Designed miniproteins, single chains, continued (3). Designs and how they scored, part 53

Each design is a single chain, and the fold is of that chain. pLDDT is the mean over its residues in the fold that is shown.

## One batch from the design tools (miniprotein)

Design m9934
Fold by ESMFold2-Fast:
Structure m9934 (fold): chain A 61 residues (1-61)
Amino acid sequence: MEFDTRTIEGYIALARYLLEQGRYALAATVAREALERFPDAPPEQRAEARRLLAEAEARLA
């Protein structure tokens, strides 16, 4: 599967895919990078990235 890592949407799609695959540590890393690389992204997309990060971290705890 190919994801566009030049957009926050691509990072969100990748993080969601990794969560579905049980790759929680990598999903958390990807979601965190989305928030760091795209500070000016739409609030809805940033909220989704934060939600995916929290979900991945909860699965690791």
Scores: mean pLDDT 81

Design m9935
Fold by ESMFold2-Fast:
Structure m9935 (fold): chain A 58 residues (1-58)
Amino acid sequence: MSGVEAGRAAGAAAHAGDAEAAARYSQLFGTPYERAKRLAEAGRSSGVGALAAIGAAA
């Protein structure tokens, strides 16, 4: 499964301030919920976490 892709979606949604979408993405994609949640939180608090994860995956 694409954990990075799911994390990216969750992080981007959280960064945009859309906690509902972030939680929904983490559940729907079946990724480790804790990992997706932490990525979403990092995206919200710094905004860089989500972008860094995407860049590192490239």
Scores: mean pLDDT 56

Design m9936
Fold by ESMFold2-Fast:
Structure m9936 (fold): chain A 62 residues (1-62)
Amino acid sequence: DWKEYFEKGVKYLEEGKIDKAEEYFDKAAALAPNAKEKLEIEIERGILLIEHGVKKTHPKKP
Protein backbone atom coordinates (compact mmCIF):
# COMPACT_ATOMS: atom_id res chain seq x y z
CA ASP A 1 0.00 0.00 0.00
CA TRP A 2 1.25 3.45 -0.95
CA LYS A 3 -0.03 4.77 2.38
CA GLU A 4 2.59 2.77 4.30
CA TYR A 5 5.41 4.38 2.29
CA PHE A 6 3.90 7.83 2.70
CA GLU A 7 3.74 7.41 6.48
CA LYS A 8 7.37 6.27 6.46
CA GLY A 9 8.28 9.45 4.60
CA VAL A 10 6.48 11.56 7.19
CA LYS A 11 8.40 9.81 9.98
CA TYR A 12 11.72 10.50 8.26
CA LEU A 13 10.80 14.18 7.91
CA GLU A 14 10.03 14.30 11.64
CA GLU A 15 13.53 12.88 12.23
CA GLY A 16 15.09 15.43 9.84
CA LYS A 17 16.09 12.76 7.31
CA ILE A 18 14.95 14.60 4.22
CA ASP A 19 16.64 12.33 1.66
CA LYS A 20 15.00 9.24 3.14
CA ALA A 21 11.65 11.02 3.35
CA GLU A 22 11.85 11.92 -0.36
CA GLU A 23 12.73 8.32 -1.24
CA TYR A 24 9.66 6.98 0.55
CA PHE A 25 7.39 9.69 -0.88
CA ASP A 26 8.63 8.66 -4.34
CA LYS A 27 7.77 5.04 -3.58
CA ALA A 28 4.30 6.05 -2.39
CA ALA A 29 3.63 8.05 -5.57
CA ALA A 30 4.87 5.16 -7.75
CA LEU A 31 2.45 2.77 -6.00
CA ALA A 32 -0.58 5.07 -6.37
CA PRO A 33 -3.32 3.24 -8.30
CA ASN A 34 -4.42 6.29 -10.31
CA ALA A 35 -3.55 9.91 -11.16
CA LYS A 36 -5.83 11.36 -8.47
CA GLU A 37 -4.13 9.46 -5.66
CA LYS A 38 -0.70 10.29 -7.09
CA LEU A 39 -1.55 14.01 -7.15
CA GLU A 40 -2.79 13.85 -3.55
CA ILE A 41 0.49 12.23 -2.46
CA GLU A 42 2.57 14.80 -4.35
CA ILE A 43 0.60 17.73 -2.90
CA GLU A 44 0.89 16.47 0.68
CA ARG A 45 4.56 15.66 0.11
CA GLY A 46 5.20 19.22 -1.10
CA ILE A 47 3.40 20.78 1.85
CA LEU A 48 5.29 18.61 4.37
CA LEU A 49 8.67 19.29 2.76
CA ILE A 50 8.04 23.05 2.81
CA GLU A 51 6.92 22.92 6.46
CA HIS A 52 10.18 21.15 7.32
CA GLY A 53 12.23 23.78 5.46
CA VAL A 54 13.35 21.63 2.53
CA LYS A 55 12.43 24.15 -0.18
CA LYS A 56 15.09 26.67 -1.29
CA THR A 57 13.61 29.54 0.67
CA HIS A 58 15.30 32.13 2.87
CA PRO A 59 13.44 32.65 6.17
CA LYS A 60 12.48 36.28 6.68
CA LYS A 61 13.04 38.00 9.99
CA PRO A 62 10.95 40.96 11.21
Scores: mean pLDDT 73

Design m9937
Fold by ESMFold2-Fast:
Structure m9937 (fold): chain A 80 residues (1-80)
Amino acid sequence: MEKEKKIEELRKKATEKRQALHDSLIAGDLDGAIKAAQELLNTYKELLEVSEDPEEKERAQKNITLYENLIKALEEIKAG
């Protein structure tokens, strides 16, 4: 029960941080986008650790890879 509640809270947090990332990207705010992507990365890492559903773990792992690559790309754009 408590573990399921934590998973739901993490899913909600991921949704909110995806919106923040989208808004930052539309605004051209690279620092905001990097921050939101880092928070998403951390959220999916926590979801990977607490979830026992193999499909959810696979989705979390794919999202971890996606946001790690996105952060690198955004940092490269910011650097020049």
Scores: mean pLDDT 85

Design m9938
Fold by ESMFold2-Fast:
Structure m9938 (fold): chain A 80 residues (1-80)
Amino acid sequence: MLDPRTQRVIEKAKKQANGKEIKEVVITGSPSSSGLSGIENNKDEIAKELGIDVSKIKLVYKPVPGVPGSEIQPEVEVTL
């Protein structure tokens, strides 16, 4: 069972691909606030769901813009 944040990442990537081959996926967020550590542990599962090699998934850790208490979701960008 995948956690909801990992599932949202997969869904966002699939939507951006719109049935086309994905060459690369970049997932951007804060390590503590956006759950990127959990996503890192699930990279292989994300790769399997998207039909790509795990080496094509990149995690980018960025500082969160400064409003405490907001739900911080990872940003997903796919290259087709």
Scores: mean pLDDT 70

Design m9939
Fold by ESMFold2-Fast:
Structure m9939 (fold): chain A 95 residues (1-95)
Amino acid sequence: MDEKIEELNKLTKELIDLVIEGMEDPREATRYIFAISIETSAIIYAAEKGDKQTVEEEKKSLNEIMDELAEKYPEFADKIKELRDKINKVIDEMV
């Protein structure tokens, strides 16, 4: 479990780094950083509690955030897709 939490945090940090690199509006960037951080924390907490339903719901919310980012930043779409696949795999291995 701890190794999966570390891997998930590393991947979501890479996603946050793309937001910081790509966004000129600090307010919009902060909104996405908070959203990614909240959903990641919720997934970790739910997984540690064995709450598979909440993990699935928060995973869906995190994927919706990644979809919005790929639409707003087409230049990062391929990297976001790669991160999405890795993030989803790690989350699935946590439950």
Scores: mean pLDDT 85

Design m9940
Fold by ESMFold2-Fast:
Structure m9940 (fold): chain A 59 residues (1-59)
Amino acid sequence: MTLAEVVRDYAPRSDEELVAFKGDVLEVVEEVDEEHLRVRTPAGQEGLLPKEAVRLIEV
């Protein structure tokens, strides 16, 4: 399972992006393109985050 740890606070720039805060850990659902991931919050909400805002962790 791949997790994404947020390395900086992120404000959404589109309706498809999530708000994220430094230290959040999210599940990676899929890689959308070379710069974006689809992630899922613990509450079950899905959305996009830029790869530059996260560190990927394989578990």
Scores: mean pLDDT 81

Design m9941
Fold by ESMFold2-Fast:
Structure m9941 (fold): chain A 67 residues (1-67)
Amino acid sequence: GPAAEEVRRAAGELLAKGAVLHELGKIADEAKVVEATDTKLVAEAVVDGKKYTVTIDAKTGKIEVKE
């Protein structure tokens, strides 16, 4: 949905843990990083009461968003 596209866009702008949280916080009611490794970052964001899981591949920069 539209909220998932906004979450994907915000996450794609920055791959650093703190920067991802700041970008997600601009569009989400709540955001947190749940996993941070040298290969991936996983964040959860709540937008309009829906929870989205954002996975960012640290090597390729690929972003996946799941409701």
Scores: mean pLDDT 68

Design m9942
Fold by ESMFold2-Fast:
Structure m9942 (fold): chain A 110 residues (1-110)
Amino acid sequence: MEAERRRLLERYKEEIRRKSKEIIELARKKGWEEVAELVRRFEEAALEVLELALEAGLDVEAVGETLLSIMEALKEVAENGEPEEVLARARAALEAAEGLRDRVRREAAA
């Protein structure tokens, strides 16, 4: 059980890092340095949320899938959206990761 949850955690960490790198590189090519920094902060928060979920005995797959869905949506907007829209979506993504952190803390306290 523990080893299986650890394998899931590592897979989600790898996917999050890979997708973050893709979005950051895309943002930098378009001159969206603020978006790139927000995505970097999202990556840090997302990795922390996954570690907290594992430690708290929560569903790592559910948390990981939620974080990947947020990143996939952000990537699509970054490819096709206007700079202001992409910036707003990147801020929303960071807020969502922070919200997940709060949720994990509440679950751990219950």
Scores: mean pLDDT 83

Design m9943
Fold by ESMFold2-Fast:
Structure m9943 (fold): chain A 55 residues (1-55)
Amino acid sequence: MLTKEEIDELIKKIIEARKNGDTFEVAKIMLELREKLTPEEYNEAVKRIVEELQK
């Protein structure tokens, strides 16, 4: 199971990769989140990513 700190680090990496247009890195980290998180945790992480990208 991923710790809160590990989830936060992966979210930060996804946001940075999306800003840089690194679609491969985004896909890799999103897959890792999907494999290691519950559906509820994954949905919450996706929501946080979307909210941060809109700021």
Scores: mean pLDDT 80

Design m9944
Fold by ESMFold2-Fast:
Parts: C-alpha cells; sequence; structure tokens
Structure m9944 (fold): chain A 62 residues (1-62)
C-alpha cells in the first residue's frame, strides 16, 4: 500500500487538518500533500510507503 498525492490530500481533509496547514481549498490541500510526500518520500517514487506514512502520522500527532 502506498499513498499518492491525491490520497494523502483526501486523508488530510478527512482528519480536519486543512486549517492546520492553512489550506482553504482542495487545491491548496493538494499542494500541502505534495510537500509532505517530498519531505517523507525517501525512495523518490512520488508516493508514501506504509513506513513513511507512519512517520508522517507521528509528525502530525495522528
Amino acid sequence: MTLTVEELAELLKKHGLAPFFGATSDEELRAVAERLIAAFDRNGDGTLTPEEFAELKEALGL
């Protein structure tokens, strides 16, 4: 299982994290997801592995 930018943006929206990142639109939330994947994507494949996603959830306090 890996998370794409779109899937991560939807998870951030579902968890009410859009205001935490200052994202006021789905487009801005997608940009946040792109930055988060870039920061946590150790393999450079443009997606998050389950391990990278676990690190992201820890960083977000989820």
Scores: mean pLDDT 75

Design m9945
Fold by ESMFold2-Fast:
Parts: C-alpha cells; sequence; structure tokens
Structure m9945 (fold): chain A 67 residues (1-67)
C-alpha cells in the first residue's frame, strides 16, 4: 500500500543519513528531508505518522549526541 511505500522510503532515508553523514550540519539537512516522508505518512494515517516520528526522532537524537 501507499503507507508501506512511504514507510520504506523513511527507513531508507534514515539508514542513508546514519551511514553518509560527515558532520552535524549535513545531519540536520537529512533530518529536514526526513520530515517530508513523515508528513506524507501522516496525511494518509496520522497514527502511523506519529509512531514513525517518535522512532525517527529518537534515532536522530542519539546520533547527534554522539557526534
Amino acid sequence: SSISQQARNFRQHLDQAIQSVQDRQQFQQYVDQGDGYIDQISGIDPNAGRSFRRGGQQRIDQRIRQS
């Protein structure tokens, strides 16, 4: 379904960000791009969007603290 495709896109986006990020500024750019996928999911299913947002934010916060 459309939701499953957007969820895959978001996961791939986060995985690429973690692998390719060289500094904090680059990481913030990937965060901003990731919000677009969450917004698309939220437009289809707000509950799913909330779940993905929380999980994504937790991973991002951990990466930033370690950088």
Scores: mean pLDDT 61

Design m9946
Fold by ESMFold2-Fast:
Structure m9946 (fold): chain A 58 residues (1-58)
Amino acid sequence: LKELAERIDREGVRMVLEDPEAVSALSPEERIRLAGERLGVPEEQIERIVELHRKGEL
């Protein structure tokens, strides 16, 4: 899970570099979901990472 979270974080950074204006309009949770979807991470794993992020348990 931590490894997937790190991969999602890296993809999120790449997304910001590609289109900072569009990405800045997204919530942190939406950024995690979009980054995970781009990487082909299963939705169940993405939602689990979002929950851990909300709790500060990354």
Scores: mean pLDDT 76

Design m9947
Fold by ESMFold2-Fast:
Structure m9947 (fold): chain A 97 residues (1-97)
Amino acid sequence: AATDALAATLADKAIAAFNDGNTAAANAYVAKLQAIVAQNPNNAAAYINLAQVLHKLGNTSAAIALLQKAVALNPDNLNANNLLAALQAALADATAA
């Protein structure tokens, strides 16, 4: 859907801005992604894209919560399930270190 393509594009732009050290631009793209998720609460792809960005920005716990919603909406989504498992493992390792 056009919404899925927009969410993916905003996620890419947020990550690129963050990597360039442009925190203001990264936060602006995150805000646009959050608005898409709020307007499309049943769109698993939007939750996954926002989760990927939040994890890259250091908000792993928020990313896990969004991926849990994505998995609840589409339990057969391999990408969402794999990413959720990976982030939960990473958070556990960070806490143990």
Scores: mean pLDDT 83

Design m9948
Fold by ESMFold2-Fast:
Structure m9948 (fold): chain A 66 residues (1-66)
Amino acid sequence: MSDVLTSQGRDLLNQGRYDDAISYYQQAIDLDPNNSQAWQNLGAAYTMQGQYDLGTQYAQISQQLS
């Protein structure tokens, strides 16, 4: 389920739907807080929105879970 939400978020991100992608990644993390891919993708989505500090923070969390 968490993997499905992460994949759906990625598809939304590829469509430029950053807010929707972020929502899906947050739901993936709520189901599986150890899903490093969801954290990495969440960081990427925030970076694409220009929120670099949040992007860096979530990317670091992803690295710590690997």
Scores: mean pLDDT 83

Design m9949
Fold by ESMFold2-Fast:
Structure m9949 (fold): chain A 64 residues (1-64)
Amino acid sequence: MPSEEEINEALTRMAISVAKLIEKPTQDDIDTMDKLAKIFESQGDLKSAKELEEVRKELEKKLA
């Protein structure tokens, strides 16, 4: 059975890939990334949470 860390790592890789395809992010996209990062933090997966926060910051930079 995959660990939560393995699942979170896979989800993080998918989220990063999807974020790279977003040409014009919306506030909802940024909010979704923030919520997912907080879920990972609550599970103790600080590595995946940090990677997702970096992606969120890149999307915020594109929105501005």
Scores: mean pLDDT 75

Design m9950
Fold by ESMFold2-Fast:
Structure m9950 (fold): chain A 88 residues (1-88)
Amino acid sequence: SRISDEQLEAARRDAEESEATIARLLAELSEEAREVMRAALPAAEARAAALVAEAGASPEEAAELRRVAEAAALGVGLAAQEAARAAA
């Protein structure tokens, strides 16, 4: 049991490192790209909520789906920033 707790701790540390990377990417977004990201977030969150309701997801799975929705919104913002750079 303690070995599996150790493995969960390692996964938590990896997740924290991913969160730091996401925070850095968020800080690099232009104001225009942040607006695109904010516009995408409600739709991503609504889809995550629908999946939770449809699948009967556990609280842990629901939290993971919300993180996926946030990552999807960030991805839309990053894509908009890339497109703006390509158009300039």
Scores: mean pLDDT 68

Design m9951
Fold by ESMFold2-Fast:
Structure m9951 (fold): chain A 79 residues (1-79)
Amino acid sequence: SMAEEVEKLRQKRVEEIRKRGVEDLGLPESLTAQQIRAIESIEDEEYREKALKAFLEGNQEELDKISVEYRKKLEERLR
């Protein structure tokens, strides 16, 4: 199924990002895994990809900004 292939590619991408985060950012694996789980919990694909890019670039300031913007968007959606 195409849906199964998309899910498999998503899981592979998460694993690659996790490995790259540990290698490139020098973060403890536990913190890297926690951050990746938080990013992958973002249901909005645009915000998820922006957060992933910021994480891979090691830009914590941009990650924090994206997190704030996404939370604001979620609050607006609940209204």
Scores: mean pLDDT 65

Design m9952
Fold by ESMFold2-Fast:
Structure m9952 (fold): chain A 79 residues (1-79)
Amino acid sequence: SLEEELERQRERLLEKAREAGVSEEELRELEYHAELVARMRLAEAEKDEEKIEEIKEEALEYEAKKRGIPLEEVRKLAE
């Protein structure tokens, strides 16, 4: 299934990152992005426009928290 394939791709990416000696902070960042990408690809395969927008919003919220700025500020920067 697509979900199984995306999970295998995620695991492979994280294994390579660990072997490359990236920091725990970078590993957490990669895990988040890999999960987000997998969810986006699944939503695109389903042609679920509402879910695609939800995932985009979630990504903006993550960036807001990471940068310590309000969500509205991140939205303005993304435009």
Scores: mean pLDDT 77

Design m9953
Fold by ESMFold2-Fast:
Structure m9953 (fold): chain A 96 residues (1-96)
Amino acid sequence: NNIATSYNNIGNVLRSLGRLEEALSAYQKALEIRQKLDPEDPNVATSYNNIGNVLRDLGRLEEALSAYQKALEIRQKLDPENKDTIISRAWVEKLQ
């Protein structure tokens, strides 16, 4: 979606300018649009990763960790048949 991509690009520029709260708002808007149009869109994981990056820059480390974990979960779910993803998941489950 061009509108979601535009919000993501605005977020990237705002983050580079050090306008971190505005960057967070732009990335959250991109995420909202992507999730409403297609929750299976791989760009949803990208949006969570970008939110994690700006939360980290803000020093909101627990929220950043949560966003990164959501991005990882989505990527693993979208490619569950990837050999390395299956093996890694099995080892994580075995070690818990």
Scores: mean pLDDT 77

Design m9954
Fold by ESMFold2-Fast:
Structure m9954 (fold): chain A 59 residues (1-59)
Amino acid sequence: SLSEQRRQARELAAQGAVALKRGDTETADRLLQEASRAVSGLPPVDATRAISEGWKEGE
């Protein structure tokens, strides 16, 4: 479902932010790519919001 895709992207983005805070840029890049994939079927604004919200939660 679209709501599940948003939730998954938020969680992946949050983990990406945590990885980046630890200096693990390779893991952060991978997690952000997965987050982008999870929301690839969403409208751009919804996709961007899900990723940005997740990233902020992980910072």
Scores: mean pLDDT 85

Design m9955
Fold by ESMFold2-Fast:
Structure m9955 (fold): chain A 100 residues (1-100)
Amino acid sequence: SEEQRQQQLQELRQQLDQALVELGEYYQKAQTEKDPEKRREYQQRMQQAWQRTVELLKQLAELQGGSVEERDVGDQVVVDVELLDPFGRPRRFELVWPRP
């Protein structure tokens, strides 16, 4: 149903917001941590949050319309995202992430 679809969209957006916050927090912690063991833990958490972010974006694109394409560029992973707004207009952005 449309109501169920709207609820799923809201839940996915909330999960995406949480994943992006977690990604940013662990990215900062990984860069500033002086303990090599703790830095590796933050890098692992950061990688998990990145993978979750990409997965949630793919689910969002499937549900609201759009596409998510991953490509390797040198030492980076580039994620090209297109999401349709409520008026069917494409909203495009690019995420760039270091390859693990």
Scores: mean pLDDT 84

Design m9956
Fold by ESMFold2-Fast:
Structure m9956 (fold): chain A 78 residues (1-78)
Amino acid sequence: SRDEEIVEAVREYLEKKDVSGLVERLVALGLSPETARRLRTFVEMAIAGQKVTAEDIVRMTGLSPSLAKKIAEVLNEF
């Protein structure tokens, strides 16, 4: 699904510790540029060792709680 592709994109860029091209990939997956840039910020926070909550993702991006929870789980795996 598109949600699974978004979660996988977040995982790939987090594992690389490089957000170059993440916004363009997320926009290609159907997210607005604003939402994609806000998700990039959360990935940068996770790379820096900061905890990210699903509630913060929902508040800042407007993504569904279920998708935000999956993204937060990936960002907090390390």
Scores: mean pLDDT 88

Design m9958
Fold by ESMFold2-Fast:
Structure m9958 (fold): chain A 80 residues (1-80)
Amino acid sequence: MQIKHFRGVFSLFDKDGNGTLSAGELSTLLKSREVINLFPQTAQLTDAEIQDMIREVDADGDGTVDFPEFLTLMARMMKH
């Protein structure tokens, strides 16, 4: 299941171990080989599209994204 893979990838970029990613860390993660392998379309995302998605899932408005918000962003990219 992709959720387990995203948990692992999320943890690799969560260098502080606090369960959140900054916008910059999330942008790097979305362009990582692991995420591109699961969602090739992420390699074609513009910086503006990435920023828009981050703003939509950052419910706390603190400039960081927790794991549930990250999964929401991934679900948006899958375009159900």
Scores: mean pLDDT 70

Design m9959
Fold by ESMFold2-Fast:
Structure m9959 (fold): chain A 60 residues (1-60)
Amino acid sequence: MVPKSEAEKAAAIAAAEAALEEAKRALEEARKRGDLHAEIGATLRVIGEELTIELLRAQP
């Protein structure tokens, strides 16, 4: 869904950036525990949030 305004776009980017930080923390914790399943899940979340941010920033 394309944001209707610059404020909505900024809010969506901020939300994705916060989710990215949380996913990176989850990934680090999974690596410390050797939890391969959690590590894979967290890695996919990091990739998804990075793609979301890139896509939003590419929108004029």
Scores: mean pLDDT 80

Design m9961
Fold by ESMFold2-Fast:
Structure m9961 (fold): chain A 68 residues (1-68)
Amino acid sequence: AVEEAIARIQKLADEAVEAVKNGDYETAQKLRDELIALTREAIAAHPEGRDALVQATVKATKKILDAE
């Protein structure tokens, strides 16, 4: 469901934030790439949830950038 995809996006963002805080920018980049891929797949599977998924992704990526 859309809510499950959002929860997974948030989990990947939290993991990427921890990687950034640990100075592991390579892992943070890989997690960001995985987050973006997951978002694209979730939108394709649930076009009705596109706006919620986009908003969750924007919030997630901002959280990662703010940690840098």
Scores: mean pLDDT 82

Design m9962
Fold by ESMFold2-Fast:
Structure m9962 (fold): chain A 82 residues (1-82)
Amino acid sequence: SEETEKLLKEAEEKLKKAEEMYKKKEDPKKIIEELEEALELAREAERLAIEEGDKESARRAILTEARATALLLLVRLDMKEE
């Protein structure tokens, strides 16, 4: 649906912003905030895509979730002093 596509685009944009912030060594707390927002949007898009039977959009949402989760874990690891 158009709603699912809008949520996917917003999730993908927030993920891209977080990736750029990470590349630039910006504030890890702000990167985490962008990634958590991307995850929320992607999860909602996945839920709607599944309800609609849109397998392509569901796959896109899952990939966005996977990428956001991986980056979130890397940022958290980088914040450890040890």
Scores: mean pLDDT 87

Design m9963
Fold by ESMFold2-Fast:
Structure m9963 (fold): chain A 86 residues (1-86)
Amino acid sequence: KKEVNEILKSSKTPEEAAKKLEEKGYEVVFVGPLDIGVDGLYYKLGSYGLRRLYEEDPERAEQEVRESVDLANSLNTGKTIYLPKP
């Protein structure tokens, strides 16, 4: 938990964070608003609602993805880390 947070804080880009996490044995999954069926990731609106929101308000859709990623990472005790698509 502390190691992941330190890597995220010290990394300037999502790609840099992903590389450092993978070097430590974590699996990194990039998630965007059009991605469906990512294991361990839960969207408030569901995948169909998120796609519709992206078409109407892309900034809000990206916010929902970030909130879902943050929640998944906070609850996940495994080696998989979710990051928003760059």
Scores: mean pLDDT 65

Design m9964
Fold by ESMFold2-Fast:
Structure m9964 (fold): chain A 113 residues (1-113)
Amino acid sequence: KRTLTESGGGTVSEGGSVTLSSKASGFDFSSYNKAWWRQAPGEPLKFVASITKNGEKSYAPEVEGRFTISVDFSNSTAYLNMNNLRKEDTATYYDVAYGPDIFFGKGTELTVV
């Protein structure tokens, strides 16, 4: 069974920092590019950040300079380090594996107060 298990969400103050993590299991992690997408209540699913198998990173304009995506291939874990959080960063965050196919984690909730 292939899984992406996200953690690190919760409630954080505006201007604060948090790191989301996602542990992969049941598939070849090195064969997939990784991304984070988010969905705010009542909003569509939106792209946040991506990292390719070669380490090439891309960010949505609203998070560029504040968020950093990274991966640990030895531990099959993807990270989203989030700094200078804003109330509009409140959303459910999904880790996404893409390349050979595409699949999503179950999501982790972040509330910025």
Scores: mean pLDDT 85

Design m9965
Fold by ESMFold2-Fast:
Structure m9965 (fold): chain A 70 residues (1-70)
Amino acid sequence: MSEEQRQKLVEEARELIKKATELVETDPELAKKYAEKVREIAEELGDPEDTEQSLLLMGASVILRAIERV
């Protein structure tokens, strides 16, 4: 994967985290879809020691946990 492709995936995942966070209480099903997509993007990045990947996985996990509480 090129460095440019990696940056685009990171940007997409960050946007999805922001959207999912806004939707947790109003549309938890859509928020869950976005959080799951972020997790898929993080897996595609493939480096478990990458700080960026770790932050994306953490963000997705926080959103999914919040959805379980609504």
Scores: mean pLDDT 75

Design m9966
Fold by ESMFold2-Fast:
Structure m9966 (fold): chain A 72 residues (1-72)
Amino acid sequence: MEEELRRAREAEARAVAAGAAVAATEGDVAGARATADALEEAARRAEREGLELAAKRLREAAEQARAAAEAL
C-alpha cells in the first residue's frame, strides 16, 4: 500500500500539471494531442498497477487535453 499510495499521489500531481499545460496550449494542437496520448498511456499503466484513483485522474486530464486540441 505504501508504494501504491505514493504512485497515486505522483499521478495526481502529474494530472494537475497536465491540466495547467492544457490551459496554456492555446493554438498548439500537436502539443495538446501529445499530452493527451501521454496521459492515456499513464492512465493505462496506473490501471494495470491497481491505482484506480490515479487512473481516473489521468483519464480526466487526457480528456481535457483532447478537448483543447479539438477546440482549435
Scores: mean pLDDT 68

Design m9967
Fold by ESMFold2-Fast:
Structure m9967 (fold): chain A 60 residues (1-60)
Amino acid sequence: APVSQAELTEALVARGLSPATARRVARALTTGEAPAEPIPREHLELADEAARALLAARGA
């Protein structure tokens, strides 16, 4: 199964994003819906790292 919005939000908060920013980034990446403001590259890189870590943990 794909990474859930809730899992990605929690992982992003753990990596230093505010809950509001983490929720917005996670929603955009899980739904494909455009956010009201563009997502900075560093936030997208954190989300990619978080998603990869979550998927790797599910394989263990």
Scores: mean pLDDT 76

Design m9968
Fold by ESMFold2-Fast:
Structure m9968 (fold): chain A 61 residues (1-61)
Amino acid sequence: EAHFNLGIALEKLGRLEEAAEAYSRAIELDPSFAKAHNQLALVLEKLGREAEADRQYKLAL
C-alpha cells in the first residue's frame, strides 16, 4: 500500500498527475484494489479525463 499512500499525499498537495501515477502503480501490484481504482477515477475526473475515470469506476466494482 506504499504507492496508494503516496497517491493520497500527492493528491493533498494538488499534484494530481503524479497522484494518478502512484494509484496506477498500486493497481499494477494489486488489480483488485478497489480503493486505488476509486481514487484514480476521482483524480482522472479532476484532470478532465472523464472516459478513463469512468473505466476505473467500473473496475472498482
Scores: mean pLDDT 82

Design m9969
Fold by ESMFold2-Fast:
Structure m9969 (fold): chain A 60 residues (1-60)
Amino acid sequence: SKIEEEAKEKAIKLSEEAYEKYGKELIGKPAEEAQELSVEILEEMDKKMQEYKAELEKKY
């Protein structure tokens, strides 16, 4: 559906933004901290996507 396509595009944008913002920092961090932060970032993005989908459903 259109909502699903919008959500997919949002997920891609969020992934790209997270990689741009944190990717460079993660490369400079100790490996263990970088791995933990990567997991945390992915969890945060998943939550944002769920909220975004709910908002789209409410809006449309």
Scores: mean pLDDT 75

Design m9971
Fold by ESMFold2-Fast:
Structure m9971 (fold): chain A 69 residues (1-69)
Amino acid sequence: KAEELVARGKELYKEGRYEEAIKEYEEAIKLDPEYAEAWENLALAYAKLGKGEKAREYAEKAIAIKQEK
């Protein structure tokens, strides 16, 4: 389930395993593309990898989803 994938990704992120965290968050958004928290965490993980453009893009997607609710 999307929530379990996000929880798994958060644990990987805490361990500094950002690329593996990204894979979990990407699977979560495939299951639920409206899951704003998955997009937020994806943005944070990309920021840790120094990929600021992708981080900004995904953060903006999360904001847009939250504002549609």
Scores: mean pLDDT 83

